# Designed miniproteins, single chains: the designs that were tried, part 100

Each design is a single chain, and the fold is of that chain. pLDDT is the mean over its residues in the fold that is shown.

## One batch from the design tools (miniprotein)

Design m3484
Fold by ESMFold2-Fast:
Structure m3484 (fold): chain A 58 residues (1-58)
Amino acid sequence: MDELAIKAGELALELSLQGMPSLTAARKAAEKFGVSEDEAIAGMSYLLTGKPLSEALA
């Protein structure tokens, strides 16, 4: 997993826990770390499931 995607996922999860809608949190985190929204969502999925994106999407 890309380190920036993981960092974006961490920020997105923090923002979501603070009451921000998860999709909005992912977009904001993606902008902050210079990754795509899909990469931020992938980072969130990896942190929640413990699996790489390739396995999570299978």
Scores: mean pLDDT 74

Design m3485
Fold by ESMFold2-Fast:
Structure m3485 (fold): chain A 71 residues (1-71)
Amino acid sequence: SLRELAERAVARLAELVARLSDEQIEAALAEMLSTIEDPEVAELVRQALAAIRAGDLEAAVEHLERALELL
């Protein structure tokens, strides 16, 4: 399901965020967002990463699941 995909993606992203500096995270996000054509999907991905960085993994899963539904 899209929910299970979002949960696994958030778990992996949380591990990466814990290991990377803020500068590295911002650079990686900018590069990734540059490849996303749909501005709604780009905004949901940005919100998911912000939620992960804030420690709100539940909100991150909800944002990423919605982004996946639009793809």
Scores: mean pLDDT 82

Design m3486
Fold by ESMFold2-Fast:
Structure m3486 (fold): chain A 92 residues (1-92)
Amino acid sequence: MRLLAGTALSVAATSKDEDVPKFLKRAAEYLKKDRGGEPVDPVLLRQATERAIRVPETFPYMLEILEEEEKNGATEVAEESREELLRAEEER
């Protein structure tokens, strides 16, 4: 599932705004099923967060992704990305 989650995050980062929620939702579902696996690439996680900031309807899915990755050892990048996402939401 981790490989599928990474693929979904990569696709979300390059997708049209309307398609981003679908792929981030799938990534969150894959990460929840594969708890305790290797963290996804930090660069990919940051790119997905930057994309989510531009598509506010994705915030719940991106927060779930960051929570699961923090549990799997990507603590620093997940915390930084969550703070950035929440700051963007508050500033709207």
Scores: mean pLDDT 76

Design m3487
Fold by ESMFold2-Fast:
Structure m3487 (fold): chain A 72 residues (1-72)
Amino acid sequence: GPPAEADILLALGEIYLGIGNIDEKRGHKESAIEAYKKAIDYFKRAAEVGTPEERELAEKNIKDAEEKIKSL
């Protein structure tokens, strides 16, 4: 993949994690879950095209987002 692809996908994942956190704090559970799911999708894509280090970071963020969904 392109050199910057994983970096962009990781950044998008982090943005959607942020949106999910805001929605969760506001009591918008359904919106928070959708944002966390989008974050997971971006992190999965980053893991597919990234370096081993980027993949490890993405996989950790996926696990963190999945735990947030389970807690809602």
Scores: mean pLDDT 87

Design m3488
Fold by ESMFold2-Fast:
Structure m3488 (fold): chain A 73 residues (1-73)
Amino acid sequence: HMEKEREEAARLLAQNIARELGLPDDVIEAATTYEDLLKLMKELEGWDEKEVESAVRAIINGRRHVAELRAAA
């Protein structure tokens, strides 16, 4: 299953990048298990460390924004 293998590879790479960025374990787990992250990685051409890093940061920012909206509600 080609896509499954790709998504697993992207998750492992994102996990390593997140650790190198010095993120807390909770944030690392959240970033690597989010389907949005895997979807973004799948759509990127020639995804590499920089692209994974951008995707991880996008997921983290999205999470913070949702938390802020929930607090405002």
Scores: mean pLDDT 56

Design m3489
Fold by ESMFold2-Fast:
Structure m3489 (fold): chain A 62 residues (1-62)
Amino acid sequence: GPALEEATRLLMEELGLSRENARAAAEVAHDLGARAGAQLLVRYGGLPEEVARRIAELAARG
């Protein structure tokens, strides 16, 4: 959905991921939910907590 597509774009922008890798990461965050998805993006993506939370919330809604 549009929220998952926006999460994918933000992952490309923030982490420099390819569209394919960003989409895979967004889909994993969707399956995990907002809280666990944000933790994954902080721990393995190195994103700031506020950015990770925003992306994970978008992914969870998509």
Scores: mean pLDDT 88

Design m3490
Fold by ESMFold2-Fast:
Structure m3490 (fold): chain A 98 residues (1-98)
Amino acid sequence: PMDAVASPEQRERFIEEAEGIRRAAEEFIEEAKRDPSLSDEDKAQIIRHAEAAIRLAEEAIRRLREDPSITRGEALMLLVEASMHLLAAATILAVSRG
């Protein structure tokens, strides 16, 4: 159930997923900064969404490592929200180039 405390195996998997999101978001920030074809407005939006993904991923990692009571549902919600921000950054980048 979503209200069950995350198992050690679930914690490790969710940490790996969060670290993947953080790395992808950091790459989007660097790509946006280096792309001269992007408007300042599009760069700002990509960076804001990527930074939100990083914050949520870092919060997930922190809670999975430090909070013995974190539920599977709480971890999943943080990862889903981080993934949605990462998708927004990717979508703005793709639209700006098309």
Scores: mean pLDDT 88

Design m3491
Fold by ESMFold2-Fast:
Structure m3491 (fold): chain A 73 residues (1-73)
Amino acid sequence: SLEERAREALERAEELIEKYKDSKDPNIQKLTEGVEQEKRNLEELIRRKADELTIQLQLLSLGASVLVLERAA
């Protein structure tokens, strides 16, 4: 379900944020902040009960940010 995918994406994002929050690498800091912003955007859309397509697009955006952070770290 979309709800399950959103929950899993938020949990994964939170795990990465926690893992890299104390990084002294400026590039990792910037990428971590990007994941935090995308996570907040997804949470806001869910809270506002946005349409499924909008939530799906934000899930793709968050997933891309997560992938970039994982590859850079």
Scores: mean pLDDT 87

Design m3492
Fold by ESMFold2-Fast:
Structure m3492 (fold): chain A 87 residues (1-87)
Amino acid sequence: MTEEQLARLAESIREIIYRETGLELSDDNARKVAAVAVSALDQNMSEEEIKRALVTLGFPEETAERVAKAIVRNREEIRKAIEESGL
């Protein structure tokens, strides 16, 4: 994955997370969430596994839970965003 592909995916992820949770992610946090989302879909991770990955990356537990739920609920849209990012 190139930095350009990750940045493109991060923009899509930021919009999905904002729509679903009202959370505005910084550029760095959006890239972290994008990287976790790629791993989550590749490895078929559960909501709990996604939450733990985000907590390990420094997200507060309550934020990680909300983001993990949004990723799981929007798996198809995120898969499309990954494909459109050239991954």
Scores: mean pLDDT 85

Design m3493
Fold by ESMFold2-Fast:
Structure m3493 (fold): chain A 75 residues (1-75)
Amino acid sequence: TKTSEEKELAAQNPELALEIPMSAEYFFQEGDYFLSKNNCNGAALWYLVALNLGYPITKVLPKLEVLKKKCPNLS
């Protein structure tokens, strides 16, 4: 049932999906890395990929809140 969503995520970010194992935790850690580099768009994208792969929303939401506070114009 989730196979189509996994293919969609790989199609949107094929280079990222090829370089790293399909792990929600790894994508969450990449989001933290981009956040530390002030790359707000990159951090948001990685956190959303982790969330879509089943990473706990309770761990992702605080990071998205930090992103909005750090980058208020992030739309």
Scores: mean pLDDT 69

Design m3494
Fold by ESMFold2-Fast:
Structure m3494 (fold): chain A 82 residues (1-82)
Amino acid sequence: TTQEQVDKLVGIVRTVGREMNLPPELIKKAEAQIREKGAGVDPESQRMIATVVLYEALREANKSQEEIGKAFSKFQKLLDEL
């Protein structure tokens, strides 16, 4: 179901956010945005939403381009396991 993928995407973003040492409040905000925006949309749109939300969280935490690249390498690996 679409709700099942939202739960998995929240888990993925939480995992990547923690590995990148994002503040807990930014991770919680990202999780809430994925749940809100991902509700009732198709699975590909849910993945795009998770991608954008993770990018904004990394940017808000002032992560470098290199750190963002590492985060998205991990994110893509976890997405491929869905």
Scores: mean pLDDT 87

Design m3495
Fold by ESMFold2-Fast:
Structure m3495 (fold): chain A 95 residues (1-95)
Amino acid sequence: MSSEEKEELLRLAREALEAARAHRERMLQAGATPTPEQLASVPEAQARVDEAIDKFGEEAVQEVIEEIGRREGPEAQAILQAILDRVLQLRSLSR
């Protein structure tokens, strides 16, 4: 993977994380505690992860999630991992 491709993958992952975090903040402001499943089901976050898988593959997406976890901590990794797991589950249900 080129440096430019890695930067694009990191951008998609960060956009997914930002979308999930924005949804969490909106739910907290409304007095609701978001579940991991609700954060994994944010359409904008799923769309970014879907695009990343289509362009770079599942292994590269997993690697960048782990890199973000090392840089930003376990909460960021957990959110992105939940989104990835949900996207892969939805893909496996498609024939």
Scores: mean pLDDT 83

Design m3496
Fold by ESMFold2-Fast:
Structure m3496 (fold): chain A 82 residues (1-82)
Amino acid sequence: MTVEEFIEKLKASKNPLVKAFAKLLEKWGVTEDLETLIERFKLTSLASRSKELRDKIFAVKNEEDLLKVLESLTPLQFLELF
């Protein structure tokens, strides 16, 4: 899956935070591959105080896992990723 296809899946989410995040990624013109993007989230999650958030992100192996994790996050957990 390309990052553009992933963004389209995020835009189809019923979670308004996931939809807003998809619009931000599209607006920022993210050109890195999905594997690199997943690794970046894992690194960012290491700075989080939430063990639950870190465990969820580190369990991500592919884009479908990442989508499911993002859709399960609370607004506070979503903010901690950035």
Scores: mean pLDDT 73

Design m3497
Fold by ESMFold2-Fast:
Structure m3497 (fold): chain A 65 residues (1-65)
Amino acid sequence: SSAAEEARQKAQEIIDTLRANPNLSEDAKRALGAQAVEYSLELTLLTGDLRVHNEFVQALVAALA
């Protein structure tokens, strides 16, 4: 669905932003991380695929490390 594609794109854009900007403030990283989790959960609910959430969480952890 278009909603699932939108959620996937938004989660990926946030992860890409975190990877491109490792020197962001802790507050900014926390806010962006929370948004990425929300989009990954929305995408998981729309697709019924729990692996989607796990993949985005792993990518988010890597981007923040």
Scores: mean pLDDT 83

Design m3498
Fold by ESMFold2-Fast:
Structure m3498 (fold): chain A 109 residues (1-109)
Amino acid sequence: EEIQKLVKSGDVNAIEEFFRQELEKKGISKEEILKVNEEIRNEIIPKASNQEELAELYEKKAEEYEKKGNYLKAATAYYNAALVYLSLNKVSEAEKALKKAVELINKIK
């Protein structure tokens, strides 16, 4: 419900704040959050030809990280997918991606 309200608001800054706070609750530093986000964005953004493909590539990369047990990178990739879906007005897909990101954050030690 909280995630649904957040995504429906369209407030990207509020979504970023929420994602950061959830990771900080798990002991992940602001510096590590920024570093991981930049690493994933720098890898994936150049490979996409449009925003639809960008969202799909983030989801695919998130699934790969999840299978490897890298929940921090998986959650960060799903979070980026959610932001791309939101920019495309695909609210339902953004909500699903952000919910998956939070689920994976809960699996971090």
Scores: mean pLDDT 88

Design m3499
Fold by ESMFold2-Fast:
Structure m3499 (fold): chain A 81 residues (1-81)
Amino acid sequence: MISKEEKEKVIKDARDVIERANELLKQGKEPELAERAKEQAEEALRLIESDENPDKKTYLEADILVGVGRISVGVANTAAK
C-alpha cells in the first residue's frame, strides 16, 4: 500500500503528460512520440486507478511509465523532426 499523497501525485503527473502529449498532437509535432507518451501515461493511470489501495510494485511500475512518457514528451517538444 502506498500513501494517498503518492497515489494522487502519480495520477496528477500522468494527467500532465497526457495533456502535454495532446498539445503536441494538435501542433503536429513528433506524432509517433506524442502518441507513445500518451499511451504510456494512460497505462500508468489504468494501473494506479485499478486498485483502491495499490501496492509499492504497482506504484513503481506506474511511476516508471509516467517518467518514460515525460521523457518522450520532452524529446518531441525539443525535436521538430
Scores: mean pLDDT 80

Design m3500
Fold by ESMFold2-Fast:
Formats: structure tokens, sequence, C-alpha cells
Structure m3500 (fold): chain A 83 residues (1-83)
């Protein structure tokens, strides 16, 4: 179905984005936006009964959340130099 093709395309997009995020090539705001997109796509896939796509989108969202958390820890460490 066209919906399954949309999920597969979104997964490929998210996989590429995760690689770019791990390489430090994206902004914190771009990561936040992609987390929301992945979460929305996962919910949509689950509602459509595409559990495999929903799980993969959840995993990709989780990776982005981990990258974001690491970035926030780096920002906290930068604030230490004000002490």
Amino acid sequence: SSMKEEFEKKIEEMRKFVKDALAGKVTKEQIKKKIKEADKASKKAREAGDLDSAIELDILSSFLRMILALDELEEKNKKKKLE
C-alpha cells in the first residue's frame, strides 16, 4: 500500500538522519524536530497495523533521544567553564 511505502521511506530518511546526527552534522533543533516526526510516524504505523515499521521508528526515535541527551550533557559541561 502507499501507506507502507511512506513508512519505509520515512524509516530510510530517519536512518540517514541518525547517521548524520551521530557525526555531529545536525543541530539540536533538527534532532528535536526529527524525534517528533519519528514518534508521529510510529503512531501512524501502529494504527495502520504495520508493527514492524512502528517498532523500527520507535528504535530510531530512541537513538535520536540518546543523541539529544548527550548533546545536553555537552552543553552542561560548557557551562562549567563559567565557574
Scores: mean pLDDT 83

Design m3501
Fold by ESMFold2-Fast:
Structure m3501 (fold): chain A 60 residues (1-60)
Amino acid sequence: SEAVEKALREALNRLLAAGASLEEAVTLMAQWYAETKDLSTEEAVKAIEERTAEAIAALA
């Protein structure tokens, strides 16, 4: 879905800005896409945003 694709694109940009490598960020995008594929669009977007915040906190 467009909203999920947008959330993943924003997550990728935020992870790269926080110092993640492109390889690490892309791996996380693939994992989160796979883990959220059976969720509603709203639930998938929320989960991606929450996971992004947690991953950024771990990089700090």
Scores: mean pLDDT 85

Design m3502
Fold by ESMFold2-Fast:
Structure m3502 (fold): chain A 67 residues (1-67)
Amino acid sequence: SEEIKKAVLEALKDESPMTRAKAAEVARLGAEGESEATVRAVGRFMGLSDEVIDRVIKIVEEIKKKK
């Protein structure tokens, strides 16, 4: 989960610190095995934009493919 959190924080450096922290937490859920649908729902509940949620899902997928 720390690897995913660091990757999200670096990839989303263009976003606000609050948005990056929320995105990193949502990415942790995806890394721990939650479905894409659950990750999207939690991201929306936390107030993340669909654009940021899409970026998070892509990062999680890319890191999972390297394992």
Scores: mean pLDDT 80

Design m3503
Fold by ESMFold2-Fast:
Formats: C-alpha cells, sequence, structure tokens
Structure m3503 (fold): chain A 86 residues (1-86)
C-alpha cells in the first residue's frame, strides 16, 4: 500500500474508534454492535483493509459492547494492534 493509503486507513480507523466510544456512552449494547458492524463494512468498501485489521475492529466492538465503561481503553488497545497490521 502507498503511504497515502496507510494514512487514509489510520484516519478512518481513528474516526471509527472515536465514534464507537461515543456510541458506547449513548446507545444500547445491541445498537452499538449493529452500528459498529455497519461502519466496519462501509470502511472495508472504501479502504482495502486486511482480514487481520477487520478482525481487530470487530473484536473491539464486541469487547466494548460487553464493557462500555472500558471503551476508551479497549479502543486504544485496538488502535495499537491495527498499527502493527498496516
Amino acid sequence: ASEAEIQAAKEAIDIFASSVIEAARTVTPTVLRLLGQAAIQQMAERIPLSDAVLKILEDMVKRIEENPEEAEKLAAEARNQVVHEL
């Protein structure tokens, strides 16, 4: 991937993580899961993300659904994992 593609992926993932953190504070766990899954699908359609990255983002949403109070910590851990896969 080009440097521009890697940068675009990082920016999209940062926006996604921030949105999931906000949603964890405002919506039910079921709605969070549905919104998270839809956002991951839309991102994958615009940016060529590896299966490893997609799995990290899906696992992040699932963990935040189970522990919304830890959303910021779980999102930071997922972002760190994604950087190593890009």
Scores: mean pLDDT 79

Design m3504
Fold by ESMFold2-Fast:
Parts: C-alpha cells; sequence; structure tokens
Structure m3504 (fold): chain A 86 residues (1-86)
C-alpha cells in the first residue's frame, strides 16, 4: 500500500539520520551516554519496523511506531543540541 511505502521510506531516512548522528557524536567525543541513547533508539526503530511485518492487524504496530518515532525525534534533538553547543 502507499502508506506502507511511506512508512518504509520514513524508517530508512530515520535510521540513516541516526547512523550519521552516531558517527558525528563519536567523532566529536560526545559522552558515551549520548551515543548509547542514539544506539538504543536505533534498535527500537528496527524492532518496531520488524514487528510490523509479522502482524495481521496493523493498528497496534502503527501506534507503537508513532510513539517510537516521537521518542526518537526527542533523542535526536537532545544530542544535536548538545553537539551544536561544542
Amino acid sequence: SEMAKKIINEVNELLNRLDELIEKAKALGAPQEYIDKLEEQKKRVEDVYNAMGKGEDIEDPLKVYEETIRETEKVIEEVEKYLSEL
């Protein structure tokens, strides 16, 4: 479906963003706790995306997906703010 394609694209873009930010944080010598938060959020996004492929009912996976995206965006903003102040 068009919605499924959109979700796949959004997940791929988010995972790429997380990977770039993790590498940037490591290069700039950010505290390990920020790197750990980004890696934990990456794993959560991957886990939610994989779980969505198993269900016959997409309502609960979609809600969990939306909550995971929101939490991930907050972590990205926190780390980006930290790095911008270096």
Scores: mean pLDDT 80

Design m3505
Fold by ESMFold2-Fast:
Structure m3505 (fold): chain A 56 residues (1-56)
Amino acid sequence: DEVDRLAAEAGVTRAAIEAVAENGKPGSRPVLDELGDTPEARARLDAVIAGAEKLR
């Protein structure tokens, strides 16, 4: 369950990772909604996008 692993590591729901995997960068809004708008959250978002792109 790579999606569950990415969600746990990023601190977001599985649905947020699935949105990024399906839509790429445009699907990142749920991740930012769950993490908040901080520099640390943006760094985690970049890692989430990279991991989720491997699932596409």
Scores: mean pLDDT 70

Design m3506
Fold by ESMFold2-Fast:
Structure m3506 (fold): chain A 79 residues (1-79)
Amino acid sequence: LLEKLTELAKELLREGKSLEDVAREAVEEGKRLGASGETVIEAVRRATLEVGLEDPRVTEEGARKMAELAAEIAAEILA
């Protein structure tokens, strides 16, 4: 589940979706698959970090900051 949700979030990020849209789609797919909220939050965090690190214009610190922001957005949607 974690890997599948991470790949979904990565594709949405590469398509240029906002962090909020990515988090919302991951939450919906996670519900459909029966994933825990913790799994969804971790998938969104990992996807955002990994895609951020693929962009040579993004610093490692910037990528980590965006990943934590994305995780927080997912947590708010799940609350």
Scores: mean pLDDT 84

Design m3507
Fold by ESMFold2-Fast:
Structure m3507 (fold): chain A 94 residues (1-94)
Amino acid sequence: MEEIKEEAIKVLNRAAELLKEYDPDFAKELQKIAEEIKKSTDPREILSLLIDARGILTEAVERLKDTHPELAAELEKLQDEIDSLINKVAELLK
């Protein structure tokens, strides 16, 4: 679990940094999710937080893909990393 939390925090902080100039509200929400993941010891809560982060990243990609396609592509890569982490946490709950 700790490795999953560390990777999630890294991915979310990177996404927040990329979004800081384009959507500061989404950047702040992603940072808040990263802080909640860091504090959580409940895999179900971590899974829920990762799903919330996925939703934010999906919305950010949709907003940016026409105006900033390179940034949207980098955010899609981070979304894929979040999807991988969601699958890893979901396996731990089976």
Scores: mean pLDDT 86

Design m3508
Fold by ESMFold2-Fast:
Structure m3508 (fold): chain A 62 residues (1-62)
Amino acid sequence: SAEVDALLAQLEAAESEAEARAVARRLQGILDRDPSLRPRVLAHAATIRNPAAEAAAMELLT
C-alpha cells in the first residue's frame, strides 16, 4: 500500500501528461498483481484535480 500511496501522490504532482501516463501505467501493473486495490485507486484518482493528470487517470485508470 505504501508503494500505491507514493504513486498516487506522484500522479497528483505530475507536471505533464507524459509523466502522469508513466505513473498511471505503474499503478496499472500493481492493480494487475492485486485487483483488490482497484476500488481504492479509482476512488482516489477521481479526486485528482491536476489537469495534466486528469486525462491520463481517466484514460488508463477509469
Scores: mean pLDDT 76

Design m3509
Fold by ESMFold2-Fast:
Structure m3509 (fold): chain A 58 residues (1-58)
Amino acid sequence: GKLVVLVADARPLEHPEIVIPKGTVFEVLEEVDENYVKARIVNSGAKVILDKKYLEEL
């Protein structure tokens, strides 16, 4: 899928207690809506829902 990187520290929508650091690379799995994507952390395989505004395409 499409590879994207966090441009700032971000918290997953479903797990706001978790901070994912800037520079983390994800594979986009699906568009949830106009503002959110479901993505997989490339290094761990964990799946999270993230706000698109914190993501930049690689």
Scores: mean pLDDT 84

Design m3510
Fold by ESMFold2-Fast:
Structure m3510 (fold): chain A 97 residues (1-97)
Amino acid sequence: MDKSDVELLEEIAEENKDSFPELAKKAEELAKAIKEGNVEKLYEIAKELIENFPSADEEEQAIMTQLLGIILKKLPEKEKEEIIKLYQEKYAEKLKK
C-alpha cells in the first residue's frame, strides 16, 4: 500500500509540475514524508492544503482532494479527525461565498 501511494504522488507531481507547480511540490513532499514515516510533516501539509482549499479553482481542488485522501490513510486517528474537521469548516466557508 505505501509504495503504491508514493508512486501515485510521484505521478501527480510529474503531471502537474507545469500547470500547478506548488501542488506538484506538495505531492513530492508527501511522497518523501510517507517514505520517512514523518506523520508530523503529513499533518502540516494536510493543514496547508485545507487552508488554501477555499481559494483554489476546481482543478486545484480536485488535486488537493486526491492528496488529502492519501494523507488521511496515513495519519493516526486523532490527527485524521482534526484534518476532517478543518476541511468541513473551510468547505462551509466556501459555501457562504
Scores: mean pLDDT 78

Design m3511
Fold by ESMFold2-Fast:
Structure m3511 (fold): chain A 79 residues (1-79)
Amino acid sequence: MEEEERKKRLELVERALELARLAAQTNDQEAALARYQEALKEIFGITEDASKEEIEKVIQEALEAARPLKEKELAEKEA
């Protein structure tokens, strides 16, 4: 069902966000970004020849799917 696929995509987005946070905290940002890009390709099943635009679209779609859940989470955290 689409709902189950949505849950899996949210888990992948969470992993990608955690990797992004770790990359930002790393002194060697260039190496961290390279590892992050490789992880994104594996996480979203993107081929190596995929353009940056295609990678960005996949991420954007996943983020839009997660937006309602993120808004609820922010509301609970703020409360």
Scores: mean pLDDT 60

Design m3512
Fold by ESMFold2-Fast:
Structure m3512 (fold): chain A 95 residues (1-95)
Amino acid sequence: KEKILEELKKKAEELIKTAEKGVPNQDLRDAIKAAVEDLVEAVEKGDRRAATIKLMTLNLLVTAAYLEGADENTVEEIRKKVLEIGKLADKALES
């Protein structure tokens, strides 16, 4: 449903903003943004394999941000948004 894609894009934007504010490493912020944007594009194209790979990449980047010293509250917020994005991606790809 089109509404699921709209919600996915909204959650993607929220995640990018959270990473921009709370992830101190610029390369990690840029990588998170790219992975989120690639994930949204894969879902829009119905590419479940690409979406799965980008979701896995995004989870690895969040772990890297934690190891690089991002605030625990920021990391928890990002992890929650990644989980929400994953659920929305699954619902969109079921359509």
Scores: mean pLDDT 84

Design m3513
Fold by ESMFold2-Fast:
Structure m3513 (fold): chain A 80 residues (1-80)
Amino acid sequence: EEKIKKLEEYKEKVENGELTREDWLEAFDIMKEVFKDIDTVKGGPLTEEQKAALEFDVLLSERAGKLTPELRAAHEKVLA
């Protein structure tokens, strides 16, 4: 719940071009915590917090001009 709200705030800042270095670092810490226990081997469904974190990562990568076709495809597969 709190993590989703914070990630949504950061998404808005990214869209507005207002994301600071501190915001970036805090967002990465939230993403690391959200994915800390993800079992990628089982390929189970993601939690809402994990989906929000992935959507945020895609947005950041796209805005930074670092979204590769492989990273995009991986996120689309997971979010579907």
Scores: mean pLDDT 64

Design m3514
Fold by ESMFold2-Fast:
Structure m3514 (fold): chain A 103 residues (1-103)
Amino acid sequence: SSSSEDWGKKAKAAEDAGDYKTAGDYYEKVADGFYESAPLNPFFLEFALQYYRRAAENYIKAKDYKGAADSYRKMSQIYRDQGDLDLAAEYQALADEYEAKAK
């Protein structure tokens, strides 16, 4: 299996075990893989958004607010690149909120 498939499987196992920090880290690795591959297939940006969102949700459950902020910032950048400025602003505001909670 590919490392992306392995990261997704590990993320789900960690999430089911309540290890939300580890789940967030693995979902972020999956999202980064899709984001880096987006020039090959534009549909990979949608997968990157789904996995960054799931990473952020797991980081929030773990109280890893820096991880959540970083994930939302990646989502904001993807929406900016797609020209969805309203969603980009929404996820930037979420990133700023969770960055403030991390301090």
Scores: mean pLDDT 88

Design m3515
Fold by ESMFold2-Fast:
Structure m3515 (fold): chain A 92 residues (1-92)
Amino acid sequence: MEKRELKIITDPEEIKKVLEEEGKTVPRITPDDTLILQKIYLEDEKGKAKQEVLVLVTPDSAEVLLEKREYSGPGKPYEVLLEREKAAEERS
């Protein structure tokens, strides 16, 4: 199953609140700034994956402030692959 959620925030006070909740410090937010929050949820037989991306768009720039990727489930395929590769190289 795939579920996507997109939230566009244009209120400076709401932008500040979201950034503070995520532990990000931005010295000034103006009414011309926009915060884009995208959440993607994936679920399969191996577990659940969640991706969150925060992008601050100003009149002069677009900056990715935060990207989180979380995996939960019995397999954690990415972690298992990294662990196996390391074990193979450390084998004496």
Scores: mean pLDDT 64

Design m3516
Fold by ESMFold2-Fast:
Structure m3516 (fold): chain A 109 residues (1-109)
Amino acid sequence: MREEALEAARRAAGAASYVMNLAEQAIKDPSFSKEELAKAVEEMYEALKRLAEIVPDNEEIRQQAEDLRKVYERIKAAPEVSVELAKETLEVAQKALDTIGRLIRELEA
């Protein structure tokens, strides 16, 4: 269980870092690929959802997965990624990464 949770958390952290990098690019470049950002957010959502299944008592991870799902749906529905949507995506990913980082430290103790 602990090793499985740690592996899932590390995968989620990697996905979050990638989403943050793409969201920062989207903020600077209005021509940034909506499809590329959507795919990265979807991969992060799947990683967080899996982590939430392994750590069901961690309500924060579950809530952040739901917040990310809402961002994913907004990206899919939008004709392009606005600076506002890119900033919201970055904020949600940063918040999730902070929570995941705390969980990794707890699991390594």
Scores: mean pLDDT 86

Design m3517
Fold by ESMFold2-Fast:
Structure m3517 (fold): chain A 69 residues (1-69)
Amino acid sequence: MEEEKYKKLLEEFREAVRAGDWDRARQIRNEILELAKKLGKEKEAESEILDVMTQAGREVFEERRKKLE
């Protein structure tokens, strides 16, 4: 179902951001936005993407800081 695919894409996006795989993250983000456009959930998708970026980016920043110390 499209809702399940949307949720799965958000999780895959989070994992790609955590891995620092920006090419994959960009591809998944585009898939999320295309699916959200078809579902009429563009604003919801934009908010979810921002939340994932904020959360995963914070985690990556903290992990990188620990590795450099």
Scores: mean pLDDT 74

Design m3518
Fold by ESMFold2-Fast:
Structure m3518 (fold): chain A 81 residues (1-81)
Amino acid sequence: MKELEEIVKEAAKILKKELNEEEWETALKSASGHRIEDLKRSLEAYKYYQAGDLEKVYEILEKAEKEKGDLADRIELAEIL
């Protein structure tokens, strides 16, 4: 439970969004539908994308595809926050 709160807090920080109590509850509910490892990978990919390191983003996406994870849905989680 604490890990999900930390992930949502980190995502909000990266996206420079301040969450009110209702938005925080919605973000936690969205995050709880995903594996913690998948959420962490999505956050890592987003950080590299913002830095312009597309090669690293590609490596992360390719690994997730091999693990049958849908990174498109996980990137959308970052946009919801």
Scores: mean pLDDT 66

